# Designed miniproteins, single chains: the designs that were tried, part 61

Each design is a single chain, and the fold is of that chain. pLDDT is the mean over its residues in the fold that is shown.

## One batch from the design tools (miniprotein)

Design m2099
Fold by ESMFold2-Fast:
Structure m2099 (fold): chain A 98 residues (1-98)
Amino acid sequence: MKKFEENLRKLGLSDSQIESIKEALAKGEELYIEQYKVLKLIVEALLSPYPEALELLRKAYPHARKAGELAKEKGNDYDADDFLAQVDAVIALREAEA
């Protein structure tokens, strides 16, 4: 946990935002676990060089999708589709450059 907290602070998250994430994880709910997996992969991608960053972002897809589905089941309008579309566009652009 400590290294993950340090990485979140490096990305500009406040202590209150970090504490909220820790509390959500402590509840053990599937939605929060999937959101954590997405956040962890995004954080690692932002701190990683290309091409490793793209691999980490691709690994976030199933977790972002699952988090969106679970949020909708709970009556929340969180949608992963905009995030996934943006990641797909970045991947396509980078693959065209390769």
Scores: mean pLDDT 64

Design m2100
Fold by ESMFold2-Fast:
Structure m2100 (fold): chain A 75 residues (1-75)
Amino acid sequence: LEDELKAVEPEVIEIARETIKEARQALASGDPEALRNAGLRLIGVKVEVSLFDSPEAKEVLAEIDRLMAEIDRAL
């Protein structure tokens, strides 16, 4: 299980980074619907990324937490 999870880590991190990019675009747009949708997607990828303890995973989690706070503030 642990080895299988580690094998998919790069894919999970890539999806998370794409979700982060989408969230930044939503923040730039100022559209409340886009912001809500981005927030929901960030919650999903946060759960998946939290399964990993690599430096990259920790960096991505910190960025997700920051963006979620910005979205909550913008709504």
Scores: mean pLDDT 80

Design m2101
Fold by ESMFold2-Fast:
Structure m2101 (fold): chain A 86 residues (1-86)
Amino acid sequence: VEERIERIEKEAELTADIMIKSLNDNQKEFWAFYLVKEAKKALENGDYETALFYATVAEKIAKSLGLDNIYEEAKKLRDEAVEKLR
């Protein structure tokens, strides 16, 4: 269980790092909002692995742009997904 969570979070962090390096700020902002929306949808549907992945990517992107409200929302979604996977 913990190894699965760590794998997903690591993959998400690598994905976010690539996006942060390759996208402009407008694209990063779009993806941060989009991924938060998709993470919420995945949580509602019981897809906790997908929710964890999207929330983790969104959290890192939002943090890179200083989008505090989106960062806090993504963090809550990530924490909820982690709890559901344990």
Scores: mean pLDDT 86

Design m2102
Fold by ESMFold2-Fast:
Structure m2102 (fold): chain A 55 residues (1-55)
Amino acid sequence: DVSGLSPEQQRELIAGLDRTIAELRAIIAADPDDELNRHNLEVLEGARARLEAAL
């Protein structure tokens, strides 16, 4: 539910997600057997897409 977030807060959250996504991608590249991190990446990418669509 994005309606409770200010535009500034949404942008800050997207920036935070971008950093975490980059970190997870690096971890997965180094350890592709990490099923949990692959799942977390999908969840975060979905959350980021929804936030960006709401802007």
Scores: mean pLDDT 80

Design m2103
Fold by ESMFold2-Fast:
Structure m2103 (fold): chain A 100 residues (1-100)
Amino acid sequence: SAEEELLAVIEAEFARLPEEVRERLFELAEQVLAGEFPAREELVEVAREVVRALEPDAPEPSDEELLQIAVVLLAGQIALKTGDVKLALELARRVRAHLE
């Protein structure tokens, strides 16, 4: 299915991240699934670690850009953990709304 293909792509991309960063994303996803929202600073920092790991030569993104990246990363991690892309997108939308 298209969802299974998308999950395989997300899994492959996340496998490129250092173990420490993957563990941090897993922890943040667990907080969101438990109905808790991560702090803005924690989201910015994890996104910064991901960008530095995947694109070390890229210009440093702004905190606002890092926050947008963090929401996408959370959606990906929730999708991998649950196997439910629709749930992941809904929870990512709630995280974004909470940060406004």
Scores: mean pLDDT 84

Design m2104
Fold by ESMFold2-Fast:
Structure m2104 (fold): chain A 111 residues (1-111)
Amino acid sequence: APPPATDEQLAEAGRGVLEGFGITEEDLRSLGTPEQKAELVRRVLEALIDGQAAEFAKTDPEAAERLRQEGRRIVDRYAEEAKKAPPSVDTVYRLIARGVLELARAAERVA
């Protein structure tokens, strides 16, 4: 098996995801509350799971619904992690990257 991703690799991956949504490092630094950081994490991960579920719905609406349900549980967990520590920019990037990886695994399980 490949070695696990480093914190630096996860931060870079998460940055790429957020840049894809038009979210800059300055945008992350402007978030002053744990609730604002949690809302950003929730919104990004929900958008990703909703996009994937919409693709599944074209051929298997039941698999799409299972993915939405499983994905919502994962999103809720990562949003709560973001609340518990007002994270640095790199910590937000790592949370996004880990959330994306878990959502990808959920998609593989329901496919």
Scores: mean pLDDT 82

Design m2105
Fold by ESMFold2-Fast:
Structure m2105 (fold): chain A 80 residues (1-80)
Amino acid sequence: LEKTLERAYEVIELEKEAGLISEEGAKKAKEAVEKAIQLSEVKSFEEALKELEKELDKLVKEGLISQEAKDRILGAIRES
């Protein structure tokens, strides 16, 4: 779980440095990942991943992260 969090954080930071995520978007994306990992301890991984996808979709609609950044963050977590 901690390693999954670290990998997601690395992806978020790289996307921010590439200009694909705003500073606020990076902070909110990290918070969404933390919540999803906590949720995975009491619900299935599938349910936690769906909640993360919904939170990241909100950030894309708010213009805080790109669709590409959302896809990469979800990919990093699925590879865990």
Scores: mean pLDDT 78

Design m2106
Fold by ESMFold2-Fast:
Structure m2106 (fold): chain A 100 residues (1-100)
Amino acid sequence: SEVAEVLAVRDPKDPSIFDLYVDGELIARASLVKDGKRVEAEGDTIPEEALVGADLYGIAVKDFGSIKKGELIAGRVLSAERVGPGVYRLTVELSSLGAK
């Protein structure tokens, strides 16, 4: 596993999906799950506390660290800061689950 800071942007067509950016590049698309439920809310009102401790599941769309494009990823949100409507700065712990 590796720890990374990402910018998470909610997909406006599927509010349970976040596009994860590092240094301006899209690296992964992911869902967040907390207490067995996908993290989503009406409008742009997911509180930071609802993101912290959420499990992350997604797919890498670009090589990042030890993770390769096309690999399934799993992780956990360690910290969250809302920086705009539907936009969060997250510290995440990530692991590759291998190719899909």
Scores: mean pLDDT 78

Design m2107
Fold by ESMFold2-Fast:
Structure m2107 (fold): chain A 80 residues (1-80)
Amino acid sequence: MGTALVIGGLSPEEARRLEKRYREQGLSAQVIEGEETVLLITGLSEAEAQRLAERYRARGLRAYVGSIRDAVAEAEKLAG
């Protein structure tokens, strides 16, 4: 069972750097580019996802934590 994290409001360049970093850590990460650039990360524990979400929210970014299914739906809505 995986928890997923969705991060919105990133630049495409920053999102691609984070995607590579999280993939190197053995996580699944995908950048979705649309009206908003969104990074979807899966394979996190709930505690890890919440800590990361709080960090990104503190920077003024939008972050969502949920099930993989709900996070994919949220990522698609944010990207357009």
Scores: mean pLDDT 82

Design m2108
Fold by ESMFold2-Fast:
Structure m2108 (fold): chain A 108 residues (1-108)
Amino acid sequence: SPYTLAEVVAVARWLLARALKRVGLIDSDDPFHPLVRRLTAFVLGIDERILDVLAPNLSEEELLARTGISRERFDEAVDLVAEAIRKHGVFSRETRLAAIEAVELALG
Protein backbone atom coordinates (compact mmCIF):
# COMPACT_ATOMS: atom_id res chain seq x y z
CA SER A 1 0.00 0.00 0.00
CA PRO A 2 1.29 3.55 -0.75
CA TYR A 3 -0.28 4.64 2.57
CA THR A 4 1.49 4.64 5.95
CA LEU A 5 0.03 2.66 8.89
CA ALA A 6 -0.84 6.02 10.52
CA GLU A 7 -2.89 7.05 7.42
CA VAL A 8 -4.68 3.66 7.30
CA VAL A 9 -5.51 3.95 11.03
CA ALA A 10 -6.73 7.57 10.60
CA VAL A 11 -8.99 6.58 7.64
CA ALA A 12 -10.35 3.57 9.59
CA ARG A 13 -11.07 5.67 12.73
CA TRP A 14 -12.96 8.41 10.80
CA LEU A 15 -14.84 5.84 8.69
CA LEU A 16 -15.86 3.79 11.76
CA ALA A 17 -16.82 6.96 13.70
CA ARG A 18 -19.19 8.00 10.87
CA ALA A 19 -20.65 4.47 10.63
CA LEU A 20 -21.25 4.27 14.42
CA LYS A 21 -22.92 7.73 14.40
CA ARG A 22 -25.11 6.72 11.40
CA VAL A 23 -26.42 3.62 13.26
CA GLY A 24 -27.06 5.72 16.41
CA LEU A 25 -24.45 4.09 18.69
CA ILE A 26 -22.57 7.40 19.21
CA ASP A 27 -23.92 10.97 19.08
CA SER A 28 -20.95 12.54 17.23
CA ASP A 29 -18.48 11.26 14.61
CA ASP A 30 -15.59 11.60 17.08
CA PRO A 31 -12.62 9.39 15.97
CA PHE A 32 -11.36 9.48 19.60
CA HIS A 33 -14.59 7.99 21.03
CA PRO A 34 -13.85 4.84 23.16
CA LEU A 35 -16.16 2.68 21.00
CA VAL A 36 -14.40 3.89 17.79
CA ARG A 37 -11.01 3.10 19.41
CA ARG A 38 -12.11 -0.45 20.37
CA LEU A 39 -13.76 -1.14 17.01
CA THR A 40 -10.70 0.15 15.07
CA ALA A 41 -8.40 -2.15 17.11
CA PHE A 42 -10.82 -5.07 16.47
CA VAL A 43 -11.06 -4.37 12.70
CA LEU A 44 -7.31 -3.85 12.08
CA GLY A 45 -6.18 -6.55 14.55
CA ILE A 46 -3.81 -4.17 16.35
CA ASP A 47 -3.25 -3.34 20.01
CA GLU A 48 -5.25 -0.35 21.35
CA ARG A 49 -1.94 1.15 22.64
CA ILE A 50 -0.74 1.47 19.02
CA LEU A 51 -3.89 3.52 18.24
CA ASP A 52 -2.92 6.03 20.97
CA VAL A 53 0.44 6.63 19.19
CA LEU A 54 -1.26 6.78 15.75
CA ALA A 55 -4.14 9.07 16.86
CA PRO A 56 -5.39 11.26 13.97
CA ASN A 57 -4.65 14.97 14.48
CA LEU A 58 -6.47 15.83 11.21
CA SER A 59 -10.16 16.54 10.58
CA GLU A 60 -12.02 14.21 8.19
CA GLU A 61 -11.80 16.85 5.40
CA GLU A 62 -8.03 17.37 5.95
CA LEU A 63 -7.45 13.58 5.93
CA LEU A 64 -9.40 13.11 2.66
CA ALA A 65 -7.47 16.00 1.06
CA ARG A 66 -4.10 14.59 2.27
CA THR A 67 -4.81 11.00 1.11
CA GLY A 68 -6.63 11.94 -2.13
CA ILE A 69 -9.66 9.83 -1.13
CA SER A 70 -12.85 11.05 -2.85
CA ARG A 71 -15.85 12.05 -0.68
CA GLU A 72 -18.07 9.72 -2.75
CA ARG A 73 -15.82 6.66 -2.21
CA PHE A 74 -15.47 7.47 1.52
CA ASP A 75 -19.28 7.76 1.91
CA GLU A 76 -19.75 4.41 0.07
CA ALA A 77 -17.26 2.84 2.53
CA VAL A 78 -19.21 4.28 5.51
CA ASP A 79 -22.46 2.80 4.08
CA LEU A 80 -20.88 -0.68 3.84
CA VAL A 81 -19.88 -0.65 7.52
CA ALA A 82 -23.18 0.90 8.75
CA GLU A 83 -25.19 -1.82 6.96
CA ALA A 84 -22.94 -4.59 8.37
CA ILE A 85 -23.38 -3.19 11.93
CA ARG A 86 -27.21 -3.06 11.49
CA LYS A 87 -27.35 -6.64 10.15
CA HIS A 88 -24.64 -8.41 12.21
CA GLY A 89 -23.79 -6.22 15.24
CA VAL A 90 -20.74 -4.08 16.03
CA PHE A 91 -18.18 -6.74 17.09
CA SER A 92 -19.15 -9.50 14.63
CA ARG A 93 -16.82 -11.23 12.16
CA GLU A 94 -19.08 -10.00 9.32
CA THR A 95 -18.73 -6.35 10.45
CA ARG A 96 -14.94 -6.79 10.77
CA LEU A 97 -14.68 -8.17 7.20
CA ALA A 98 -17.00 -5.44 5.84
CA ALA A 99 -14.91 -2.76 7.63
CA ILE A 100 -11.65 -4.14 6.16
CA GLU A 101 -13.29 -4.12 2.68
CA ALA A 102 -14.54 -0.56 3.34
CA VAL A 103 -11.06 0.70 4.33
CA GLU A 104 -9.60 -0.95 1.18
CA LEU A 105 -12.41 0.60 -0.94
CA ALA A 106 -11.72 4.08 0.54
CA LEU A 107 -7.91 3.80 0.05
CA GLY A 108 -7.92 2.04 -3.37
Scores: mean pLDDT 84

Design m2109
Fold by ESMFold2-Fast:
Structure m2109 (fold): chain A 81 residues (1-81)
Amino acid sequence: SETERVAEETLRLIEELKERIEEELKKTDDPAKQAALKRILKGLEVLEEEARRAREENDLRSARSVLAMVKHVEKETEEFI
């Protein structure tokens, strides 16, 4: 379904972002940057659960909303990576 496709795309993007953030966490000794990146990781965990729920409920609107939020997080994360 379209919902499944969007949710799978979202979950893949979340995994890619988590990997990029974890690599940056290994490179930085700045406590403020570490705190910001850890906060972003927690936000991605929430969005991951919302994406799985949207897939289970076949809610295309929610799946698209979560994808948009993840893309916004990716753009904000560019400040730190």
Scores: mean pLDDT 87

Design m2110
Fold by ESMFold2-Fast:
Structure m2110 (fold): chain A 106 residues (1-106)
Amino acid sequence: GAKSKKELLKIAVESANFIEKILEKENFTDEDKSNAVNAVKNLLNAMKELNAPENVVNLFQDLLDKVNSAKPPDNETFKLLLTKVWNNPDVQNYLKELQVEYNELE
């Protein structure tokens, strides 16, 4: 069934906060990578349902496609790729908008 906008915003914001926090780690363990991949999947699915900008959706989709490829990136390469996506200005602007919408739901 379709999730409510409030549930989608909660999933997106919680997933985004998790990714931001995990990126503060100097190095990723296998568990960190697995948890970050799951957070990216949850964020991407919520963003698609929230009609996020196509360019933002495509940046996260391209990252997941690399993870699901025949030669997935190692932990260090994955962290670098996720950091590059996360620091993209369009991604950061969209995440700020999500946080504002979520805070307005009080």
Scores: mean pLDDT 88

Design m2111
Fold by ESMFold2-Fast:
Structure m2111 (fold): chain A 90 residues (1-90)
Amino acid sequence: MAEEAIKLAEEAARLGREAERVAEDPGNRLAAGTAAGLADIVRAVAELAKEGDNSGLVKAAERLLEAARRVLEAARRGASGEEALEALGE
């Protein structure tokens, strides 16, 4: 479990760095910023899971990471922050 939490934190960090690169385009800034914020939340949940060996927190971090990936993909397509938030509901 702790190893899975560490892996999720690393994947979230990678996603956050990619979101920062996408945010270099001002048109993508809000959507990419949303993805980066979600990646930070995933990292925090993964750290908490690592300390408590909590499978529910690991699963929550996995779901949030996937949502962040969807938001970042929408940002790459030129979606606004509002459109990126709508992608979270898919």
Scores: mean pLDDT 71

Design m2112
Fold by ESMFold2-Fast:
Structure m2112 (fold): chain A 67 residues (1-67)
Amino acid sequence: AEEMLAAWESLSPRSQAVLREKAADPAASNAEIARRLGLSPATVSRHIAEVERAMGMPLEELVGAAA
C-alpha cells in the first residue's frame, strides 16, 4: 500500500482521474470514462497504460484492490 500510494501520487491529475473513475465504476468502458472526463477513448487508454506502468499491475487488479 505504501509503494502504491507513492506511485499514485506520482501520476498526473489526468491519470489519477481515469483510475478514480474506473475504481468507482469498474464496468465502465474507455468510451464512457472519456465522456465523463471530456477526453477521447484513445487518451483514456494512454492514461490507463501510464497507471498500469506506474502502479506495476493491470488496471483490473488495481480496481479490484481499491473496491
Scores: mean pLDDT 75

Design m2113
Fold by ESMFold2-Fast:
Structure m2113 (fold): chain A 108 residues (1-108)
Amino acid sequence: SLSAAAAEAAAAIAELERLTKEIEESSPEKAKELGRQAAELGRRALELIRTVAAAHAPAGALLARRLAEVLERTAKVLEEKNKEAKEIIEELERLAREARRLAEEAAA
């Protein structure tokens, strides 16, 4: 259902914020592992938000903006913690850009 998809997306965003904080507090190796988990969760959240945006554009736009903001922070803290996690950082940045684009398109 749309309500379930929106709730799951919001929960995924909350979990991404928790993972971002954990990355800041972790070793470089653990930060890389958590970064992979964040990218996977970000991909799932983005697909859920696309479903929400297609059925309810304003709700989708707000969720997409929130996802973009948390993914941007995740990429930044991962880069500060482990610069060697380049592929994961690039994926998080790509997902953040896609979420930003979705937010702009759904808000139009």
Scores: mean pLDDT 90

Design m2114
Fold by ESMFold2-Fast:
Structure m2114 (fold): chain A 91 residues (1-91)
Amino acid sequence: SEALKEQIRANLAAARAALAAGDYVAMLQHLQDALNTAVELFEKYKDEKTFEETLAEVEALADQTPDEAVREALRTLIEAAKKRREELLKE
């Protein structure tokens, strides 16, 4: 779905803006929403490319984040998304 891909792009852009503003709560929420939508695209459409691209963008933002607690929260979101995708592959 192009609409879901646009939702991911919008959330990633909003997360980058939130990071630049130091709004880590908004950043985490937008990245969680992007990862959730990427998992939905994988589940419904087998869109592996969008999943991998979204994951890479979130990992890049984790590496750019100066706050260690926020970096750890982002790593937790990344691992949760990977686990959800693995569970879908077993179905």
Scores: mean pLDDT 86

Design m2115
Fold by ESMFold2-Fast:
Structure m2115 (fold): chain A 65 residues (1-65)
Amino acid sequence: SAEELAEKALELARQMIEAARAGNSEQAVRLYQELQDTLSQLKALDPALAEKTEEQIRQMFEEAA
């Protein structure tokens, strides 16, 4: 479902932040690619939920900076 994809995207974003902070560049890049694929699928199913999820992820990255 779209909701499951949104939850997966948020989890991938959390893992990407953790990998980046740990200096694991290879894992961070892999997670970023998986996140982009997940958001692409979400946008195809529910563009409004995708926009909301992308905004939440943006805030997560901003707070992690």
Scores: mean pLDDT 86

Design m2116
Fold by ESMFold2-Fast:
Structure m2116 (fold): chain A 75 residues (1-75)
Amino acid sequence: SWEEEIERVLKAMELAVKLLNAKSLDEATKIIRDGIEKYGQEVVEDAVGIAIGLAKASGDEETRKMIEEAYEKAK
């Protein structure tokens, strides 16, 4: 129930941090693909949204573009 929702949010946040620390498009794409396999599409969509939001808030346009491109390639 709510405990499962909290667990999903924590997994999405962990994945978002991994995406923000990715050093290349290939690494970000692998993180997204591995995330889909392990946690499912919904958790990954939440993680990508969080990571993009944080990159925008910090003015990190390069990381934002990399994450968006990685997500498109991982589809």
Scores: mean pLDDT 87

Design m2117
Fold by ESMFold2-Fast:
Structure m2117 (fold): chain A 66 residues (1-66)
Amino acid sequence: MDVGYGSQDGRWIAGASNDLGSVTKSFETREAAEAFVAEARANPEEWTALTRENGKKVLEGILKAL
């Protein structure tokens, strides 16, 4: 699982991704984004389930739009 954070358009973006999907969230502070990354790294099983579920929702949305 790839977990990281960065700055984009004046906000802090943090995300977790794997072969099943990704979860990305925006924060107003760097400290909040770092806390998100630390939590995702501490609980890889829980975040693997979240990335899989998010990937499934994205795919279902694409199929519904077709």
Scores: mean pLDDT 72

Design m2118
Fold by ESMFold2-Fast:
Structure m2118 (fold): chain A 77 residues (1-77)
Amino acid sequence: SMSEQEAREELEEIARRLGLPEEILEQGFKALDAWDYDVRKALQMLVAHTDLPEEVRRELARLAELSAVPPAPAPLP
């Protein structure tokens, strides 16, 4: 489905921005498949199960929190 493709593309863009190795990205895709293409869960799994530099893990954790937050509120009327 399109939501599955969007989740994969989002994770791929995050990996590209942070310079994640292909092995880590593959683990992220497996996490997406396991967690119904929930990007937040995939990022949490990468933080928990990969040996990444502290700065990268911190950014992944931050992005996971952002994925858990609802979209920005509409502007005030």
Scores: mean pLDDT 74

Design m2119
Fold by ESMFold2-Fast:
Order: C-alpha cells, then sequence, then structure tokens
Structure m2119 (fold): chain A 82 residues (1-82)
C-alpha cells in the first residue's frame, strides 16, 4: 500500500540520518586527535606535524562530504514520503 511505502521511506531516511550522525561523530573525534598530534609534533618535527595537519584536514573534508551525501539522500526520501 501507499502507506506501507511511506513507512519504509521514513525508516530508510532514519537509518541514513543515524549513519550520518555516527560518521560525523567518528570524523570529529579523529580530527581532534589529528590536530592534537600535529600540535605535539610541531616543535620536535615540524615537517611531520604539517603532514599530519594536512592529512587531518583531508580526512575532515572527506568525512563532512560523505555525511552531507547521506543527509541529502535522507532528505530526498523524506520528500518522497510526502
Amino acid sequence: SEEERRNELLKKAQELFDKAIELMKETYEKVQEGFKRADELAKKDPELAEKVRQETVRYAKEGIEKAKQLFDEANKLLKEAE
């Protein structure tokens, strides 16, 4: 039925939101760890510190972009459920 289809879309949207939230939490934690590591290395090995900082920035951008895609997919399903 149309009602069953709407319920399935809403359930799928919720699962995508949960995945996006979990991914953002993981990304946030690793980004904080990466910047902390870069700061600790800055005085002892500034070249390695810069590489860790750049890797952390790349990881952050990739995580944010992936989470945004999941949120966009969830939003599309919510619009279909209307």
Scores: mean pLDDT 88

Design m2120
Fold by ESMFold2-Fast:
Formats: sequence, C-alpha cells, structure tokens
Structure m2120 (fold): chain A 86 residues (1-86)
Amino acid sequence: SEEEKIIEELIKKLEEMRENIEKMSLEEFQAFVKEIADFLKKNKASSQIENIVAWTLGAAEDYLKQGDYEKAKEALEKGIEWLRRL
C-alpha cells in the first residue's frame, strides 16, 4: 500500500539519522527534520504517522541539544519500532 511505502521510507530516514547522529550538528539534524516534514506533507501521511515522527524527532533533538547521543539514538530506535508496528 501507499502507507506501507511511506513507513518504509521513514524507517530508512530515521535509521540514517541514528547511524550519523554523533557526526551530525544540531543544524544538520534540524535540516533532516525539515526534509522529513516535507516528505510527510508531500505524501499526505496519516496523523498517526505524523505524531510518531514528531514525538521521535522532538525527543532526539532534546537529547542532541544536551550532547546525549546515546539517548538520542534510543529515541530514534523507539520511533522506528513504533512505525514497524503500524
């Protein structure tokens, strides 16, 4: 389905962020957040998908601002798990 393709692409994007989080500046992270937001809007993602992504990226950003890369990665992993359960 179209929703399954959106979920698969989001998981790939979040996995890329997780792998690069320690090498990523806050500005680069925020650019990625904008890319994901634009992707969701273009593909008319459901409110459920939008909410999961918003919670995931918000938590990861807060931890990244604190320099807590481990918790930022955990936040991204939790979001990926929730998307896989849809």
Scores: mean pLDDT 86

Design m2121
Fold by ESMFold2-Fast:
Structure m2121 (fold): chain A 91 residues (1-91)
Amino acid sequence: MTTEEAIELARELGLPEKTIERIADPNRNTLFLKLDKNDNLVVLLLKVDGEVFYTSDIKEAIEQLERVLPKLDPLMQEAARRLIEYLKKQL
């Protein structure tokens, strides 16, 4: 997925403008998770080093978070690890 496709998708999903701006910034990594009212995964959007990934599947979300984990800064790594743990509880 390109950055432009990710921006269009984020707008369709009604994501906050600040999140869209972060996706549009080529120098910023972005991790975004949307859950429904029952805490089911609606979407995971990852942008790391200009590479964009999108999924609504929990297993794919876990696999992609684990794949990008070594490329993230320490604060994003901690956030990603907590999300992986959270998503694994839903399997």
Scores: mean pLDDT 74

Design m2122
Fold by ESMFold2-Fast:
Structure m2122 (fold): chain A 100 residues (1-100)
Amino acid sequence: SMEEKKKEMIKLVEETREKMVEIAEKNGLSDVASYIRSVLGIVIHEIKTSDLSPEEMIKALKTGLDAVVAEAEKVDKEVAKEIRKVAEELLKRLEEILKE
């Protein structure tokens, strides 16, 4: 069902947010970690509280992910590359869930 898919998607986004925060924190980028928490927290809240289509959910998430990667890129290109890989893995898994 769509409700079950949304719950699985939200859980994956929350897990991905924690992974990205840990990557930033391990590299001493506390401001980037705070930015990730804030931006992806807003996206998670919107997905939970808004009647978004799956396509709208992915668009909102992609916008947030692009923002956190861009913020990391300003301070550490290697850390940004690692965060981008985690973001790309998340988007691929979400697309697989929606095709089921």
Scores: mean pLDDT 86

Design m2123
Fold by ESMFold2-Fast:
Structure m2123 (fold): chain A 95 residues (1-95)
Amino acid sequence: MERKVVEVRLSPEETRKLIEEAKKNGLDSAAKKLAERVAEQIREVGGDARVILEVSPEDDPQLAGELGLKIKEYVEEMVPEAERVEVDFRFVPPP
């Protein structure tokens, strides 16, 4: 299917900051902040979304997973026109 895909990629530093925000202010707050950014890009260009979180081995994988699910939920709520909202995790190789 020929739909544009909005790709939002977080670096390991950005992902870590998002996880720390989730620990401090809650999962919903952190997820909604990123979801709003993704939703704005979808509204501008249309189509589907792919969010890529680059995860460091030092990050909390459970919180990262829960954040990914919440981000997907909020993007789908903010942009019901998006047929596919994918959240992928990429593990950063050790230096």
Scores: mean pLDDT 77

Design m2124
Fold by ESMFold2-Fast:
Structure m2124 (fold): chain A 60 residues (1-60)
Amino acid sequence: SLDEAIDRIVEAIKEAGGKWLTPEELAERAGVSVETVDIAVLLGKLESKIENGKELYRLK
């Protein structure tokens, strides 16, 4: 389900220990699509920044 996919994203980013991850790295670590990562960002679950034209995410 979508809720289970979002929970995997939150867990994967927690396990990254405050490291900034690309959407692709986060999707791979969580075992979900990049589209699901975009939904997690829209739900306000992640802190985001743009660095050198790339979006990066970590836990709030």
Scores: mean pLDDT 80

Design m2125
Fold by ESMFold2-Fast:
Structure m2125 (fold): chain A 80 residues (1-80)
Amino acid sequence: SATDEGLLAFVDRALKRMKEMAKEMYEKYGKEGLEQAKRALDAMENAVMKLMKQIKASQEVIDYVEQKFKELKEEIEEML
């Protein structure tokens, strides 16, 4: 649906920005910056998951978004 497509496009753009923010925070503040970036990512994941449940997003969309957040968290952890 157009709503699912819009949500996926929003999430993709937001995760790309979060990844760049995490890199910048790591370069400027080291491990402490990375921990702050992880907290911001967790807050974003919680907000997006709540939104998906409220709009009754398909299970396929929910699974895809959960996987993308997991992948980014793993990439951030690998920066150390």
Scores: mean pLDDT 83

Design m2126
Fold by ESMFold2-Fast:
Structure m2126 (fold): chain A 94 residues (1-94)
Amino acid sequence: SVSELLLEALTKKDSELPKDTFGKLLSLAVKNPEAVLNALENLVNEGKVKAKDAIIFTLSLAILLENLGFPEVAQKLKEFAVNLAKKYQVSLPF
């Protein structure tokens, strides 16, 4: 599931991360960004993922997607990160 892929990407060490996990998440973010973002917000709400880690991950993914030619998806991810930062009172690096 999307939630399982996100949990692996955000909680496992790089040495323990299955091959292609990030590639699968990138593909899902392009095809259905809302499903990825909803799953990520649920993981933060459940306390399974730290809000700061979710924000950093989402911003990093947005930069990568913008560079790959998906600016509309990237903008949606950036807006999600800003809203999550406001909700959980996390300082953004900009």
Scores: mean pLDDT 80

Design m2127
Fold by ESMFold2-Fast:
Structure m2127 (fold): chain A 71 residues (1-71)
Amino acid sequence: GPPQVPRLSGVEVEVRDGRLVPVAHIGTPAGTNLDVTDLRFTLERRGDVVTATATFTTSAGTSTASGSVTL
């Protein structure tokens, strides 16, 4: 099949020991040499909703994903 580019497949917000932890899910093809130049998270809370946005930059390009959790 055609070669696949590493990309963000999703972002989740987990609650661990009373802390909000953003988790990025990254899809990488087997045998890919991934040169990650930047991975950033922004967390914002509005009322009972927490949104995490991830920006993932590699030599192949930039991808962005967001996920939310209601407390």
Scores: mean pLDDT 70

Design m2128
Fold by ESMFold2-Fast:
Structure m2128 (fold): chain A 91 residues (1-91)
Amino acid sequence: DEELLKEAKEELERLVAEAEAARSLEEVEALAREMEALAKEAASKLSDEAQRELQEFMAEAGLRIAEKLAALSSPEEAAQIAADIAAARAR
């Protein structure tokens, strides 16, 4: 688990960095989908404890992606993204 968790976190951090450097909403969304796919695949191979650590990492990564999406959006789009994130957290 340790090696798989470490490799997953390193790959996910690389994708987050690429998303933070991205110039378009479409590019950030594509990278976010790739991160979700990698996290799901890694989670299927990890113990429950390691999966919890990966979930915590993904929560932080998700906040960074959301901030980048807001920065690339128009004020109206940014407000909608913020509202969608707040609604998801409220559940």
Scores: mean pLDDT 77

Design m2129
Fold by ESMFold2-Fast:
Structure m2129 (fold): chain A 68 residues (1-68)
Amino acid sequence: KLLKLSEEGLEEVRRRALERGVPEVVIRAALHDLATNEFTEEELINMLTKGLGLSREEAREIIRRYAL
């Protein structure tokens, strides 16, 4: 199944990545990709963790609450 994050989910991702000191340019590029495309759950976890510095637990919480 392909998933897409809601607008609220994208905002939560932005907030958490900023708190972790991820550069704004990296966050902007990742959020554009997340808003434009659909992903499997594992692909979303990898983008949020390896791309934006979130933990796997935080990524799973965001997907559970905000995936469409």
Scores: mean pLDDT 85

Design m2130
Fold by ESMFold2-Fast:
Structure m2130 (fold): chain A 65 residues (1-65)
Amino acid sequence: KVASEVALDIMKVALEFEGGRVEEREVDGERLIVIYVRTDEGLALAESAKELAEKAGLKVEIYRL
């Protein structure tokens, strides 16, 4: 049980509802989460999830479609 995993699961569901997408990548053994958003609401949700994930040592990049 890790808060970042719960945040990612909730974020994936909400982002798909907003027409967005989440991708997981690995760079130099470190996990990178890439979030694509279409709406300002999706962007705000993604930024909140990024804050939680970064506190758990994950890196997050957000892109607008």
Scores: mean pLDDT 72

Design m2131
Fold by ESMFold2-Fast:
Structure m2131 (fold): chain A 66 residues (1-66)
Amino acid sequence: MLQQLYDEGYQAGKQIAILSKTDPEKAQAMEKEVTAKAIEMANQDPRGALAFVQGYVEGKKEALEE
């Protein structure tokens, strides 16, 4: 379901943004994992991958704004 993928991306983006302030190396490692997951999803379900990426971008943006 697209909403679940969006929510999953949102949480990942938010956590990575928060982590980047305290442990940038760990944040970078998590970002690589998220990128690999998004690429794998795009090969199977491009629409689902887009929902996940939209969530990721929005979650990261909100965490950095706070």
Scores: mean pLDDT 80

Design m2132
Fold by ESMFold2-Fast:
Structure m2132 (fold): chain A 79 residues (1-79)
Amino acid sequence: SEADLAELEAFTKGADPKAKERLQEILKQDESLALLLIYALKGEDEAKRQAALEEIGNASDVQDAVVRAKKIIEKILEK
């Protein structure tokens, strides 16, 4: 939705363009996963949020980005 795209744009303000691109690709493939990732990361400190965005940005393709996003969410929610 437009609201979800605006949320993603606000969340990635100042982030690496590659990380923003990968998050937009995740949002297109699995909106629920993208939103869960954003809300999980909002609960983390700035350094952990930046590290997670760099990890997503370093994904080789959208499938790799989805796998990385799921692992990030699992680590946050299991602790």
Scores: mean pLDDT 78

